Designed miniproteins, single chains, continued (3). Designs and how they scored, part 40

Each design is a single chain, and the fold is of that chain. pLDDT is the mean over its residues in the fold that is shown.

## One batch from the design tools (miniprotein)

Design m9452
Fold by ESMFold2-Fast:
Formats: sequence, structure tokens, C-alpha cells
Structure m9452 (fold): chain A 102 residues (1-102)
Amino acid sequence: VELSQPSSVSAKEGETVTLTNVASEDVNGQIDWYKQKPGEEKELLIENASTLAEGVDSRFSGSGSGTNFSLTISNLKKEDEATYFAYDKKTLVWGSGTKLTV
């Protein structure tokens, strides 16, 4: 399986942004989403396409099935500026990451 993400997206503080991932094959909803800032560990945001991880802000949501998955961030804050990675738990494959600039 290959996970294809746009390399970069820009949005303004207070806007809603949707980040996309396209899988080369059906991944049965086993897509997680992670946030990473330079020099920091990856933080789990969404499990199994749509389940918000414990302690994660409700501004984050996930959706999708089959090959098309999205991470949506509402009411963007400057602190949301990071690289966001899709992860296929079945094949242990990481997406290339989308750099979000706010």
C-alpha cells in the first residue's frame, strides 16, 4: 500500500482546513492520523479513520473509507502549524506528510 498526501497546505487562523490522503488500495478504515512538529514526537490525533484519540481537541475530526481519507481541523490556531501524517496500521506504512502553515 502507498499513502499519497499533498506536500503542503496553507490556511489562516480561525479557518477550517481539510487534509487528504489517498491509499493505493482499500485499507479497511485502518488509517490513523498523527501530528508532528520539528524535533518532537508524533502525536496520535485520530484512530481508525474517525475515532478521536484520548485527550485530543474536538476541533480535530477524521472521515473517509476505502481509499480516500480526510483529517479536518476547525477554528485553526497557530499551534496547529505542523506536519500531519496518515498511517496504515495493517501494512505499517506512513504517508509522506502534509506540512500545514497557519
Scores: mean pLDDT 87

Design m9453
Fold by ESMFold2-Fast:
Structure m9453 (fold): chain A 92 residues (1-92)
Amino acid sequence: SQELADEILRIAQRVAEGLKAAKTPLEREVYAALGEMVIAIGRRIAEETGDPELYRAVAQAADMLAKAAEEVGDTKTAERFRQLSEELRARA
């Protein structure tokens, strides 16, 4: 669904912005966790529907979150989101 794909990307964009704007380690951990929840929910919907558009949207969301994590120096979180993006893109 285009509407679900767009909503997932919109939510991920806001989480990525929050991650980059976060001023404390705790705030960064909260936004990273929210990002992981968005990807987990999006993945589940893509798996249930088998919709390649949703797999691509969730992969793009994971890339967006990986870049935000990298920008704030959270290399481990960035690597995790990059791996998730690759896995999702392979199923699209």
Scores: mean pLDDT 87

Design m9454
Fold by ESMFold2-Fast:
Structure m9454 (fold): chain A 68 residues (1-68)
Amino acid sequence: REEANRAALRAMVDRHFEHFGFSEEERKLALELIDAGRGDEVVAIFKEYLANGDKEKAIERIRKLYEE
């Protein structure tokens, strides 16, 4: 259940980040956070990015989350 949901979320986030022009390194950080069980937080950051278009703020939040 959780593994299947995580795999689906991972694939969706990877595809969307590629589509919106995030780097491979930035995508890797987001995917590693999802693999660590922090996918809901990654999705929240991505939704905020979709609302405001602030890619720099989105990646800063992802990096800060990864450093925790």
Scores: mean pLDDT 76

Design m9455
Fold by ESMFold2-Fast:
Structure m9455 (fold): chain A 68 residues (1-68)
Amino acid sequence: AATEGARAAVRRYRDEALEKVKDAPPEMQAGIRAAYDAAETALVNGDFETAQRHGREAEALRDKALAA
């Protein structure tokens, strides 16, 4: 189903992002995890727009962690 596929993609992106920033401070890792978790919650609720927003926030946090 579309929702399950999207949830699997969010989990994969989360795991990939956390692996890339594994040496970042725990607070930055927690922020990235929280943003992806919020995206998955929005998908479960059928709110694709909110899910996309949280996904972009997680990517921005990942990029900030990598730049540090």
Scores: mean pLDDT 81

Design m9456
Fold by ESMFold2-Fast:
Structure m9456 (fold): chain A 78 residues (1-78)
Amino acid sequence: GELVAKAREALAAKDVEAAARVALEAAREILERGDVSDIPRAIAIALAAIGAELLRDAELAARAAIEAARLLAEVEAR
């Protein structure tokens, strides 16, 4: 997956904006393709990404991107 590759690149660069963007793109795709049971986690990822960007928190952005990549991989494997 392209989003998984982008997440890894953002994490390596410690780029808050890039990591947050990856998390938000993955959350959007999960909301479009996933089940109702995925909605709360997708929303949590989106809120974490927005919060990380506002706070300039690279660690929070990285964790949101990792969780987004993981959940999107689970959805894509269905």
Scores: mean pLDDT 78

Design m9457
Fold by ESMFold2-Fast:
Structure m9457 (fold): chain A 93 residues (1-93)
Amino acid sequence: MERLEALRARAAALAAAAEAAPETPENLKALIEASAALHREALEVMLEALEAGRVEEVDAVAGGVTREKLEEALEELDGVVEAALKAIEEAEK
């Protein structure tokens, strides 16, 4: 999947930027939001491919992930992001 390969490249760039960035609340929030956006897009691309019957493409990238697992991951993602952003706000300094 071309879209998933592009997302992988963006994830690698984000990881490199995170390692280089100062550990400030602003940088951590930006990293969490950017990581969540990439993760959500990857899950949505895989779900769309499975719904279209392109199981081989998803298996090549994620190794036997099911549609149910992807749907659960999407539901959990929003809660995890909200909790992480709240933790950074509460950590103050």
Scores: mean pLDDT 74

Design m9458
Fold by ESMFold2-Fast:
Structure m9458 (fold): chain A 63 residues (1-63)
Amino acid sequence: NPELERLSELARNGDLEGIRELARELEEKRERTKDPEYGEILSRALLALQGTIRPEDLLTVLE
């Protein structure tokens, strides 16, 4: 899944702004496609941005 791979790369780099931008794209794609995969990746991105999960911990959750 290319969106999940992008999230993993951004998290490895500690790029919170990149994760925020990806989250916006995922929200748009979720609404347009109704594909639950976009919702799952979006929820992980939002947890990192809300400070519930640190970016480094997000990699552990994804792996």
Scores: mean pLDDT 71

Design m9459
Fold by ESMFold2-Fast:
Structure m9459 (fold): chain A 78 residues (1-78)
Amino acid sequence: AEAVRRVAEALMALPPGTRVTQAELAERTGLSQSAVSRALRVLEAAGAVRRVGRGYELNEAPSPAALAAGEALSAAMA
């Protein structure tokens, strides 16, 4: 569960339009490549990130579902 937030935070810390690979995200977050892959699948399904060639980018306007999921997770962890 925490992996989704860490991957999203890592993507948000990058300059707009930056493409990152799964391996780079694993290095930045300290997560395994498997954990990053699962987190990216969740974020992509929610519309928060998109595939760009061999990498991923954060969407400028994440879907309402992605925002709602993030808010619910944040509230539960507060």
Scores: mean pLDDT 69

Design m9460
Fold by ESMFold2-Fast:
Order: sequence, then C-alpha cells, then structure tokens
Structure m9460 (fold): chain A 85 residues (1-85)
Amino acid sequence: EKEKLSEKGRKLLDEAIQAYRDGNYEEAAKLFEEAIIYFDKAGDKVGSNAALFLVLSLIVEAEMQGDEKAAEALREAYRNALKKI
C-alpha cells in the first residue's frame, strides 16, 4: 500500500509539472499539493521533501520571470500542503 501511495505521488508530481508547463497554474498547484500529501501518507520523506523543494524552486523562477499568476498559485499549493502534513 505504501509503495502504491509513493507511485501515486510521483504520477501526480509529473502531472503537476506538465500542467505548470502548459500554463494551467491552478491545476498544477492542486496537483503539486496532492503529490506532497501522497508522499507524506506513504511515509516517503525523500519524495515529499523533493516535491516541496521543487515547488519552492518554481516559485523563485516564476517571481524572477515576473509570472505573478504562477508564483501565487505555487505559493498557495506550498501553504496548503504544509497545513495537511
């Protein structure tokens, strides 16, 4: 069961990255949040920490590029994930 939760987390993370690249920031934010929660449920600290770090990195990138919508969506995902883990 835990292995399947980690697999789901990885799939959600891949989907989040794709949604982000497609410009679907709100969808990406929800998928990032879900990925982090699934890693946490799995006890996959490496996965959850990697996902959180990726979101922080994308926030910095979006801010540097002036993409306010992306930055705000990602910050919301980060805050929501931290509240649930």
Scores: mean pLDDT 83

Design m9461
Fold by ESMFold2-Fast:
Structure m9461 (fold): chain A 58 residues (1-58)
Amino acid sequence: DKVPVFISLSGKTIADVKAEVEALGGHIVGIYAFSQIIVEVPASKVDEFKKLPDVQKV
């Protein structure tokens, strides 16, 4: 089961965010305006993603 998560870049590059997202078993599924990335993450890893700065769960 997968959960969508929004991540704000806030001065980070997409490459930096991508590396950390992939390390946690997620993947980028879209880019939203306002420097935000939409990623899908395994439900079991949601708490790890919440520890990242600028992460918003939807």
Scores: mean pLDDT 68

Design m9462
Fold by ESMFold2-Fast:
Structure m9462 (fold): chain A 60 residues (1-60)
Amino acid sequence: MPKKYRAVEDYTAIGPGELSLKKGDELLVYYDFSSEWVMAENLATGELGVVPKKYIEEMK
């Protein structure tokens, strides 16, 4: 089951397959892509891609 996260900071995608984020965007995180990155969907834009874990937090 994917977990719901939110962006804690703006992030601009700099590589292929990355998601851009605005602070406060809600995401579904599907899996760990690496130790530092997750595969996610930005629910505000409908885009899928990888984002750095440090820019997001799990919603309670």
Scores: mean pLDDT 82

Design m9463
Fold by ESMFold2-Fast:
Structure m9463 (fold): chain A 70 residues (1-70)
Amino acid sequence: SMHDKLLRKSLEEALKSVEEGDLVAALSGLREAMKLATGELKELIEKAYESLRKGDAESAIEYLKKAMEL
């Protein structure tokens, strides 16, 4: 669906932004993904967002990869 495509794109762009050190873009991408996600996927995205806010990019990447595997 278009919803699933937008969600996947938001997660891929957020992951890339984290890896490139663009925290503003990464946090914005995670906020957009959280609006589209529900259930376990949303919980993983929220954990990625909170990890990134605390400066833990490694944990944020791990949660994003788990979210993308759902």
Scores: mean pLDDT 84

Design m9464
Fold by ESMFold2-Fast:
Structure m9464 (fold): chain A 56 residues (1-56)
Amino acid sequence: VKELLEKAKEAVEAGDYDEAEKLLTRVVVEAPELAPLLNGSKEELLENIEKALAKL
């Protein structure tokens, strides 16, 4: 899960939001409690990924 979140963060930072959503979908399958990450704005998405990484 942590590696997928780190890759999703890199995708968001690169502006590849399609790749970020695919990675976050996989994260949600493995950790359903992180589902809110998929509903954030671009700014909230990065912050939510960092919060999820801090939770691990």
Scores: mean pLDDT 74

Design m9465
Fold by ESMFold2-Fast:
Structure m9465 (fold): chain A 70 residues (1-70)
Amino acid sequence: SAAREAAARRAEEALRRAGVSDAAPGVRRLILAGDGEGAIEGVRGAGEQAGLSEEEIEELVALTREELAA
């Protein structure tokens, strides 16, 4: 759907800005498939592996969750 495509693009951009662009294709695929929890787990795991702070990870998760809830 157009809403899922828009959510996927915003999540990908947020991941690239946070320096975890390697996770972007996987998160996009999960959002487009409707697997919101998988997408959120993917974002969290990518942030942890990249050494992001808990605050940065929570921000990315919150952004992803907001897009999925719309």
Scores: mean pLDDT 79

Design m9467
Fold by ESMFold2-Fast:
Structure m9467 (fold): chain A 65 residues (1-65)
Amino acid sequence: LPELKPGDIVRAVKDTVMVGAELVTLKKGDELRVLKVYSDGNLLVQSLKTGAVGLLGANDVEKVE
């Protein structure tokens, strides 16, 4: 898995749910911006489609290179 950092663009590898103030459904292929990388492997991300912010596991995304 490529090393992730704030500002990276990532893509959902499967249909999943982003956890924030509300649950946001993501489809495989949806692109998100990494806002923060946590030491436990969780990411704070923002949907490029909707602007919604929430938490995802690093295993749920891949880096867009």
Scores: mean pLDDT 79

Design m9468
Fold by ESMFold2-Fast:
Structure m9468 (fold): chain A 58 residues (1-58)
Amino acid sequence: SELEREALRLEEEAALLLMKAAVLSRIDTPEAHAEAAALREEAARLAEEARRLRAEAA
């Protein structure tokens, strides 16, 4: 379904953001830590939206 495809797209985007955040978290600067935190927050929002879409599809 369209909802399942969109949920998968959001899940994949969230996973990529978490990978970027993990790389940034290895850099010991306030700027890198702030960017990593922002990416984790965005990934969490996308993951929550994906969960809502999957619930709607079920």
Scores: mean pLDDT 89

Design m9469
Fold by ESMFold2-Fast:
Structure m9469 (fold): chain A 57 residues (1-57)
Amino acid sequence: GAAEAREAARRAALEAGADEETAEKSGNGPQKAADSGMSVEAAARLGGWQGAEGARA
């Protein structure tokens, strides 16, 4: 569900090197995407990408 997508995205963002705040924010988009029918796996990839961008900046 949406909560699982958020958790997966947060974990992926942390693995990509993002800090905790960036990881938490990365979960918001995936959560909404999952509610719209996006799979948890796709949502996690989006969160990981957002986390990597945050870590880069």
Scores: mean pLDDT 67

Design m9470
Fold by ESMFold2-Fast:
Structure m9470 (fold): chain A 74 residues (1-74)
Amino acid sequence: MDEDDRRMLELAKKLIEEAKNPSLSPFEREVLLTLAYMLADLIIKHSTSPELRAEAEKLKEEIDKVYEEIRKQE
């Protein structure tokens, strides 16, 4: 379980970094952020690890900031 949660966390981090690429369309960036948000939300709701939950909550905050930047550019 914890290994799956850790893999989901690492995938979410990669999706967030990819979503920061300004060469992608706003739609593509929002899709990547939505997937990252879903992964972070699953970790927060289902992980028994306080450390993984804390990191996932931090990722959700980062996702929100990137969403605001995309919406500001539109």
Scores: mean pLDDT 81

Design m9471
Fold by ESMFold2-Fast:
Structure m9471 (fold): chain A 70 residues (1-70)
Amino acid sequence: MEKLEELRERLRELGFSEEEIERIVRLIKEGNADAAGMLAAHLGLERGLSVEEAERLGKLAVEATREVQE
């Protein structure tokens, strides 16, 4: 739960829409860690994040998925 809330706050700070956030959160709740990570990184790159920042965002989405599924 903590990682999911951290991800939500970070996405809001980066200017993601609530629709984009909920798309990522849905994949997390479905247990699809790879898809959640890839979507978060892709949308991050579209928002102007560096590759390294997008990779960190994707990793956070994967970690949030693992926390929710355990």
Scores: mean pLDDT 82

Design m9472
Fold by ESMFold2-Fast:
Structure m9472 (fold): chain A 80 residues (1-80)
Amino acid sequence: SLEKQQLAARLVGYVLRAIGAELDGDLKTAARDYFNAGKLAEQLGDKETAIKYYEKAAELASQVDPEFAEEIRKELERLK
């Protein structure tokens, strides 16, 4: 459907932005964009991709925002 195509495009957009933020050293923005990519993967029914991006987001957030890292870990444990 068009809606799923739009969600997939937004997921790709967040991943590309997250990579750019990592290269810029902005780990907080990178973690947030990977977390948003994980949320979009869940909406698409892609649990594997959601787990992958939540794990990446938690890894980055743990270095700069421990409270956000804990929030992401709760989402990750819900999916495991």
Scores: mean pLDDT 89

Design m9473
Fold by ESMFold2-Fast:
Structure m9473 (fold): chain A 58 residues (1-58)
Amino acid sequence: SVQRGLELIKEGEEILEEGKKLMDEGVASGDRKTITRGIGLVLRGIGLIFQGRLLIEG
């Protein structure tokens, strides 16, 4: 549904922004594990955005 798709896009955008901030924190602190976690959140956010777009388009 369009409504559900919009919700997933919003959730994905929020998670993507959290991932970017976490990566920046990891880079600033030299913490490789924090950087890796940030990358994981970015990928998760992208996946949710794509899933949301699919629900709007279908």
Scores: mean pLDDT 88

Design m9474
Fold by ESMFold2-Fast:
Structure m9474 (fold): chain A 76 residues (1-76)
Amino acid sequence: KAKEYLEKALEEKDVKYLLEARGLILRRLSEQARKAGTLTENQKKALEYIKEADKNRDDIEKAVEYLRKALELLEK
C-alpha cells in the first residue's frame, strides 16, 4: 500500500500521495518499534530518511527516493 502511493506520487506529481505514503511508512515504523520496545539501527535510519523526505517535500522525486529507502529498511 505505501509503495503504491509512492508510485502514484511520481506518476501524478501530487503531494497528496506522498503524504499518504509517509503516514503509512511512519505508522509501520511505530508499530515495529512498539513490538521491540526500542528502535533498531534500521528503524533509526528509516526515521532519518523520513525526515529527509519532509525537507524535500517540494521535490516529489527526491522525497519518494527517501521514503522508498525508509520502507526498504523497515521490510528487513
Scores: mean pLDDT 80

Design m9475
Fold by ESMFold2-Fast:
Structure m9475 (fold): chain A 69 residues (1-69)
Amino acid sequence: MAEEARQKALEAASNAALTAARDGYPLDEIKQRAVDAARKAMQEAGLSPEEADAFVKELEARLDKNIAP
């Protein structure tokens, strides 16, 4: 289901962000790595490129609102 794929993408994004933060990457790089991880997880779950792109844009918008763009 799309919801399960989104959950997997959020977990991948969280893990990538946590790892990058622990490695001392700047905020912009942490954000980019989280987005990249989410995109990969969505594609691996068999979602269409359009669905993966839509979710990634949604995630980016959420990060931009909560973390200064």
Scores: mean pLDDT 74

Design m9476
Fold by ESMFold2-Fast:
Structure m9476 (fold): chain A 73 residues (1-73)
Amino acid sequence: AKEEALKYEGLGEEYLSKGDLKKAAEYYRKAAEYYEKAGDYVSALKLYAKAYELEGNEEKAKEYFEKANELEE
């Protein structure tokens, strides 16, 4: 689960660096799903927030970033 999360997070970063926001968001969401399965809810919430931000859903992005900060890891 965590190994796959790291792989998809890396792919999200790669596509973000290429300017492909749609694919970056897609891979960040996949990474978040795998972090969630691994029990790493803080990393999952941060990546869901990043995906929403890249999709232009600023309200949901803010909500998920705030939840991640509240958990403090």
Scores: mean pLDDT 82

Design m9477
Fold by ESMFold2-Fast:
Structure m9477 (fold): chain A 103 residues (1-103)
Amino acid sequence: MKELYLKAKKLMEEEGLDFSLIVEGYITAVAKTKEAQEAYLKGLELFNEGKYEEAVKEFEKAIELDPEFVAAWFNLALSLLALNKEEEAVEYFRKAQRLAEEK
């Protein structure tokens, strides 16, 4: 877990992205709908259990229900990074930062 966050921080910084901005946004941000929030929380539970492929599906559901949900995009990217899908993870980190900067 700690190693994954450090890897994400390094990767985001190398790509010119602001890891701290995303973390601050995700800590205070909630989904616009209860269903999106519930999908996100289920994704977090699965992620904490190391069930990254299942977590991806729940975070994808959360962003389908609330496409501006920064925390869901960020944790989707972390889950993909845990699955060694670095290129896809970077794209979603960029999406999360863009949304955080626009809100």
Scores: mean pLDDT 80

Design m9478
Fold by ESMFold2-Fast:
Structure m9478 (fold): chain A 97 residues (1-97)
Amino acid sequence: DAAKQNAIEGIALQEIALQPDTVESRVVLLVGIERLMAASTGPYAPDFDAWLAARAAASPFSAIEQEALALLKDPEVRAKAEEKYDAYLAEAAEKLA
């Protein structure tokens, strides 16, 4: 159910975006955006790098965004952020039940 999955992901990303602007919440948001892009292309490689380039061109990255992007390269930080994003997805799915 692509429409329901898209709604769940939209609610999750919105809820994350409403959190205080911290490095931790920004890493979770970036993981969510990357996963959404990967899911929307199915078997294709995610176009996350193109999105990052467009974002940088539109507005300079804040200090929080720069730190979050650096931390996203750490597998342990990424794994914890993915667990947090999965929790937001579960809460969003419950709201749509």
Scores: mean pLDDT 75

Design m9479
Fold by ESMFold2-Fast:
Structure m9479 (fold): chain A 69 residues (1-69)
Amino acid sequence: MLPSDAEIKLALGLIYLGIANYLESQGKTDEAIEAYEKAIKLFEEAVRLGAPGARDYLEWAKERLEKLK
């Protein structure tokens, strides 16, 4: 079965979220912010497409990004 567009967007968002967490842990704040912003855009698309759980990840990523600003 091919993944839906919603599933693809959610999966890509989770990848960027993982990258952002890693960069944040390394003190690379500017790069972490960029990765969180990419994850947020992907999660917003996933929410629009009806991906389960995407809204929870979107809210969490937004909260983490606000901590870094």
Scores: mean pLDDT 84

Design m9480
Fold by ESMFold2-Fast:
Structure m9480 (fold): chain A 76 residues (1-76)
Amino acid sequence: NEEAEKLIKEGEEYKKLGEKAFEEGKYDEAVEHYQKAIEKYEKAYELAETEELKERALKNQIEASVNLLKAIVKKK
């Protein structure tokens, strides 16, 4: 469905912002952006009407969660 696809796209935008912040050494900002991406993917999973969209949302959520963990580790 279109709503779930838009949420996945919004999550991808936050993930890119997190990646940019991470590259710039702004780990606190990277954490915030990755958390926003995860929230978007979680909502996309809940609203997704097909298995394909649910799987895409879940895979993106896992990737953003890994990136979040990496940013948290870098904050020490």
Scores: mean pLDDT 87

Design m9481
Fold by ESMFold2-Fast:
Structure m9481 (fold): chain A 98 residues (1-98)
Amino acid sequence: YLEKGLELFNEGRYEEAKEYFEKAIEEDPNNYKAWNNLGEVLAELGELEKAKEYYEKAIELDPNYYIAWLNLGKVLRELGKEEEAKEYYEKAYEILNS
């Protein structure tokens, strides 16, 4: 499910990608990559608050997954929370360089 979801996402087929990432989470609720990828789909669909929740879930499951920290920073920036976004970008770069 995760691999097919990524393929569909890269093709811009966001609603179909969403279904596959939801199935990946249903099979393994601890799949932090699936939570992050579902967040990316929601961000592309303009559901920024829901995307934020899903990135936070990915970070909860794996705090070292720097991509989720970067994505949370991006969505916070889009929501107008510039100072909070900076903190998340700094955390992402810290993880990447450790």
Scores: mean pLDDT 85

Design m9482
Fold by ESMFold2-Fast:
Structure m9482 (fold): chain A 67 residues (1-67)
Amino acid sequence: ADEALVEELTAALLNDDRERLAALQEARIPEELAERAVLRAHLEQLRDDPRPARQAHRAAAEAELAA
């Protein structure tokens, strides 16, 4: 149900969209959804890192998010 909010927060975090982040903060988004968005943003930052150790961390984060 809250997937759209998580995607919006993730996109705003990745793009450093301060205007969007301010609007979402004003909407008082639940902490659980904000935590999921931060995890997704971190995961996407790791996506294009070619180092094996970073790829292992990315896979672990993806597994946690999928659970």
Scores: mean pLDDT 68

Design m9483
Fold by ESMFold2-Fast:
Parts: C-alpha cells; structure tokens; sequence
Structure m9483 (fold): chain A 90 residues (1-90)
C-alpha cells in the first residue's frame, strides 16, 4: 500500500494525504480501515495525538463491522494503546 510506504519513509504529510484519498475511495471496506490506521499513525508521528486517536478509533469501529477484518481491528487496538502512551509521555 503506497500510503504505508510513504509513512515508512518518514513522509508523514504525504502518507496522511494519500491515506485520506484511500479512505474516501473505500469508506466501508477492509482497505478503508487499513488506510485509517495509516492516517492515525501519520498524525501520531507528527505529535497530533488527539487526531491520531480519533482516526484509530474510527478504524477499529469500521473493522468490527467487516467480516474477516479481525487482524485490522487488533492492529487498531494496539495503535490506540500506543497513541495513548505517547500522548501521556508528551
């Protein structure tokens, strides 16, 4: 996924923009939930923890509604825990 590749390169603004487009194209899908996780991670990497937490929670709620997305839901839960830990440390 191109948004995840941009995130791994430290290009957080570009990763967030591409992830938003992926969510817009696939709003009620496993791909959309994955894109919401990338968006949350990109905001967290920029210190925008409130926004990151909002997107990670949205990813979790979406993944819970899609059969076969238990792995995405688990990733979202772990991301929420990480963001909350980072926010408390900031």
Amino acid sequence: MEAAELFEQGRYDEAAKLAKEEVKKNPNSKEGALALNVLAAAYAAQGKYDEALEYAKKALELAKKIPGSEDVAEASKRLIELIEKLQKAA
Scores: mean pLDDT 83

Design m9484
Fold by ESMFold2-Fast:
Structure m9484 (fold): chain A 67 residues (1-67)
Amino acid sequence: SLEEEAERAYEEGLRAAEAGDYATAAVHMKRLKELREEALRRGDEELVRRIEEWLQEFEKHGVALAT
């Protein structure tokens, strides 16, 4: 499901950030942003809010999207 994909992206990205692999963490952060857009399109407001919270956690760990 979309929620399960988002949870996996968050968990894998957070693990990468904790290991200092910010490039891999940024890839998962980008995936979360893509899933957020899909959730918005579907009207899944609960999942959108959850993904936004996870994206804030990535920022707290110093992860930024590779441009």
Scores: mean pLDDT 79

Design m9485
Fold by ESMFold2-Fast:
Structure m9485 (fold): chain A 95 residues (1-95)
Amino acid sequence: SKEKELLALFTAIALIGEGYVLAQRLRKQGKEEEADEILKTIDEFNQAVVNKDYEKAKETLEKFVELAEKYGDPETVARIKRLAEELKKLMEEIK
């Protein structure tokens, strides 16, 4: 479904945005290395999505969730986990 492909794209964009917001917050706290790790993971995720490498996209998404759990506040973690589960379901339905 074209609608499901668009929803997957919008969900991926929302996840990328959450990664940038988290990285910016970490930088303001002086946590440059943690911010760089988040940004590297989000960049790898974005490249996988663009290349339609859904196995790599799932792998990098799972790593991003782990990093969010380590460095994010509870509200940010809950939001990222929700978006990640939504994206995983959409990716399965596009197959």
Scores: mean pLDDT 87

Design m9486
Fold by ESMFold2-Fast:
Structure m9486 (fold): chain A 75 residues (1-75)
Amino acid sequence: DELKYVKDILKTLEEKAKKGDELAKEMVKAITEGDEEAFEKAAEMILKERGAPEESKEEIKELLKELYKKYKEIK
């Protein structure tokens, strides 16, 4: 269930954000608000944290946008 997956991810990220995880804060903002700046910032932080290639940035942004779209449906 994609909706359950989105809810579980959001809950985990919100818990991390409350503990001061800056990446989790930006991911929560991106997924709940659909802010383009937050998508960009979260994708850059994920790319750097994971040591992923620069080409992966657009793929990560697309995944964040899909999570936002799914979040809007479960609201």
Scores: mean pLDDT 77

Design m9487
Fold by ESMFold2-Fast:
Structure m9487 (fold): chain A 81 residues (1-81)
Amino acid sequence: MKEEVEKLIEERRKLVDEMIAAAQAGDWETVEALRKKYDELRKKLDELVSKIEDPEFRQKAVTEDIADDLLLVGAEVERLL
């Protein structure tokens, strides 16, 4: 379970990086497809994290999730400016 959660966190980070790259290239169709995958992955990760009986590991997963969200919001704000 913990190993599966770590793998999902890594996959989520990769999706965010790909989404930023696609946005910089002006490929909004790819950005939308990647965002949908990100939402599905995040939902699955949340379900798995809720079943973990390790408060330190749960806290780490939550912190990583917030960091990825902030990175995405940063890219959105940069587009508006």
Scores: mean pLDDT 68

Design m9488
Fold by ESMFold2-Fast:
Structure m9488 (fold): chain A 70 residues (1-70)
Amino acid sequence: LTPLEVAVLRTIAAMGGQATAAEIARALGKPQSTVSRTLRRLEARGLVERRRVGRRTVYRLTAKGLEFVR
């Protein structure tokens, strides 16, 4: 994983295991577009799972993702 990918996973864990791209971007001081692109890569690897909660998209840390940030 890149340092940014690890930082994204740790941020999700710190937020209780689920976060929006906007929340992660704010926490890391990164553009939301950069975080969204990183989240898509992490989702493709099975480290986060995309979920729809009403009208928003949230990303949940998977068991595999949690292993990288424990």
Scores: mean pLDDT 86

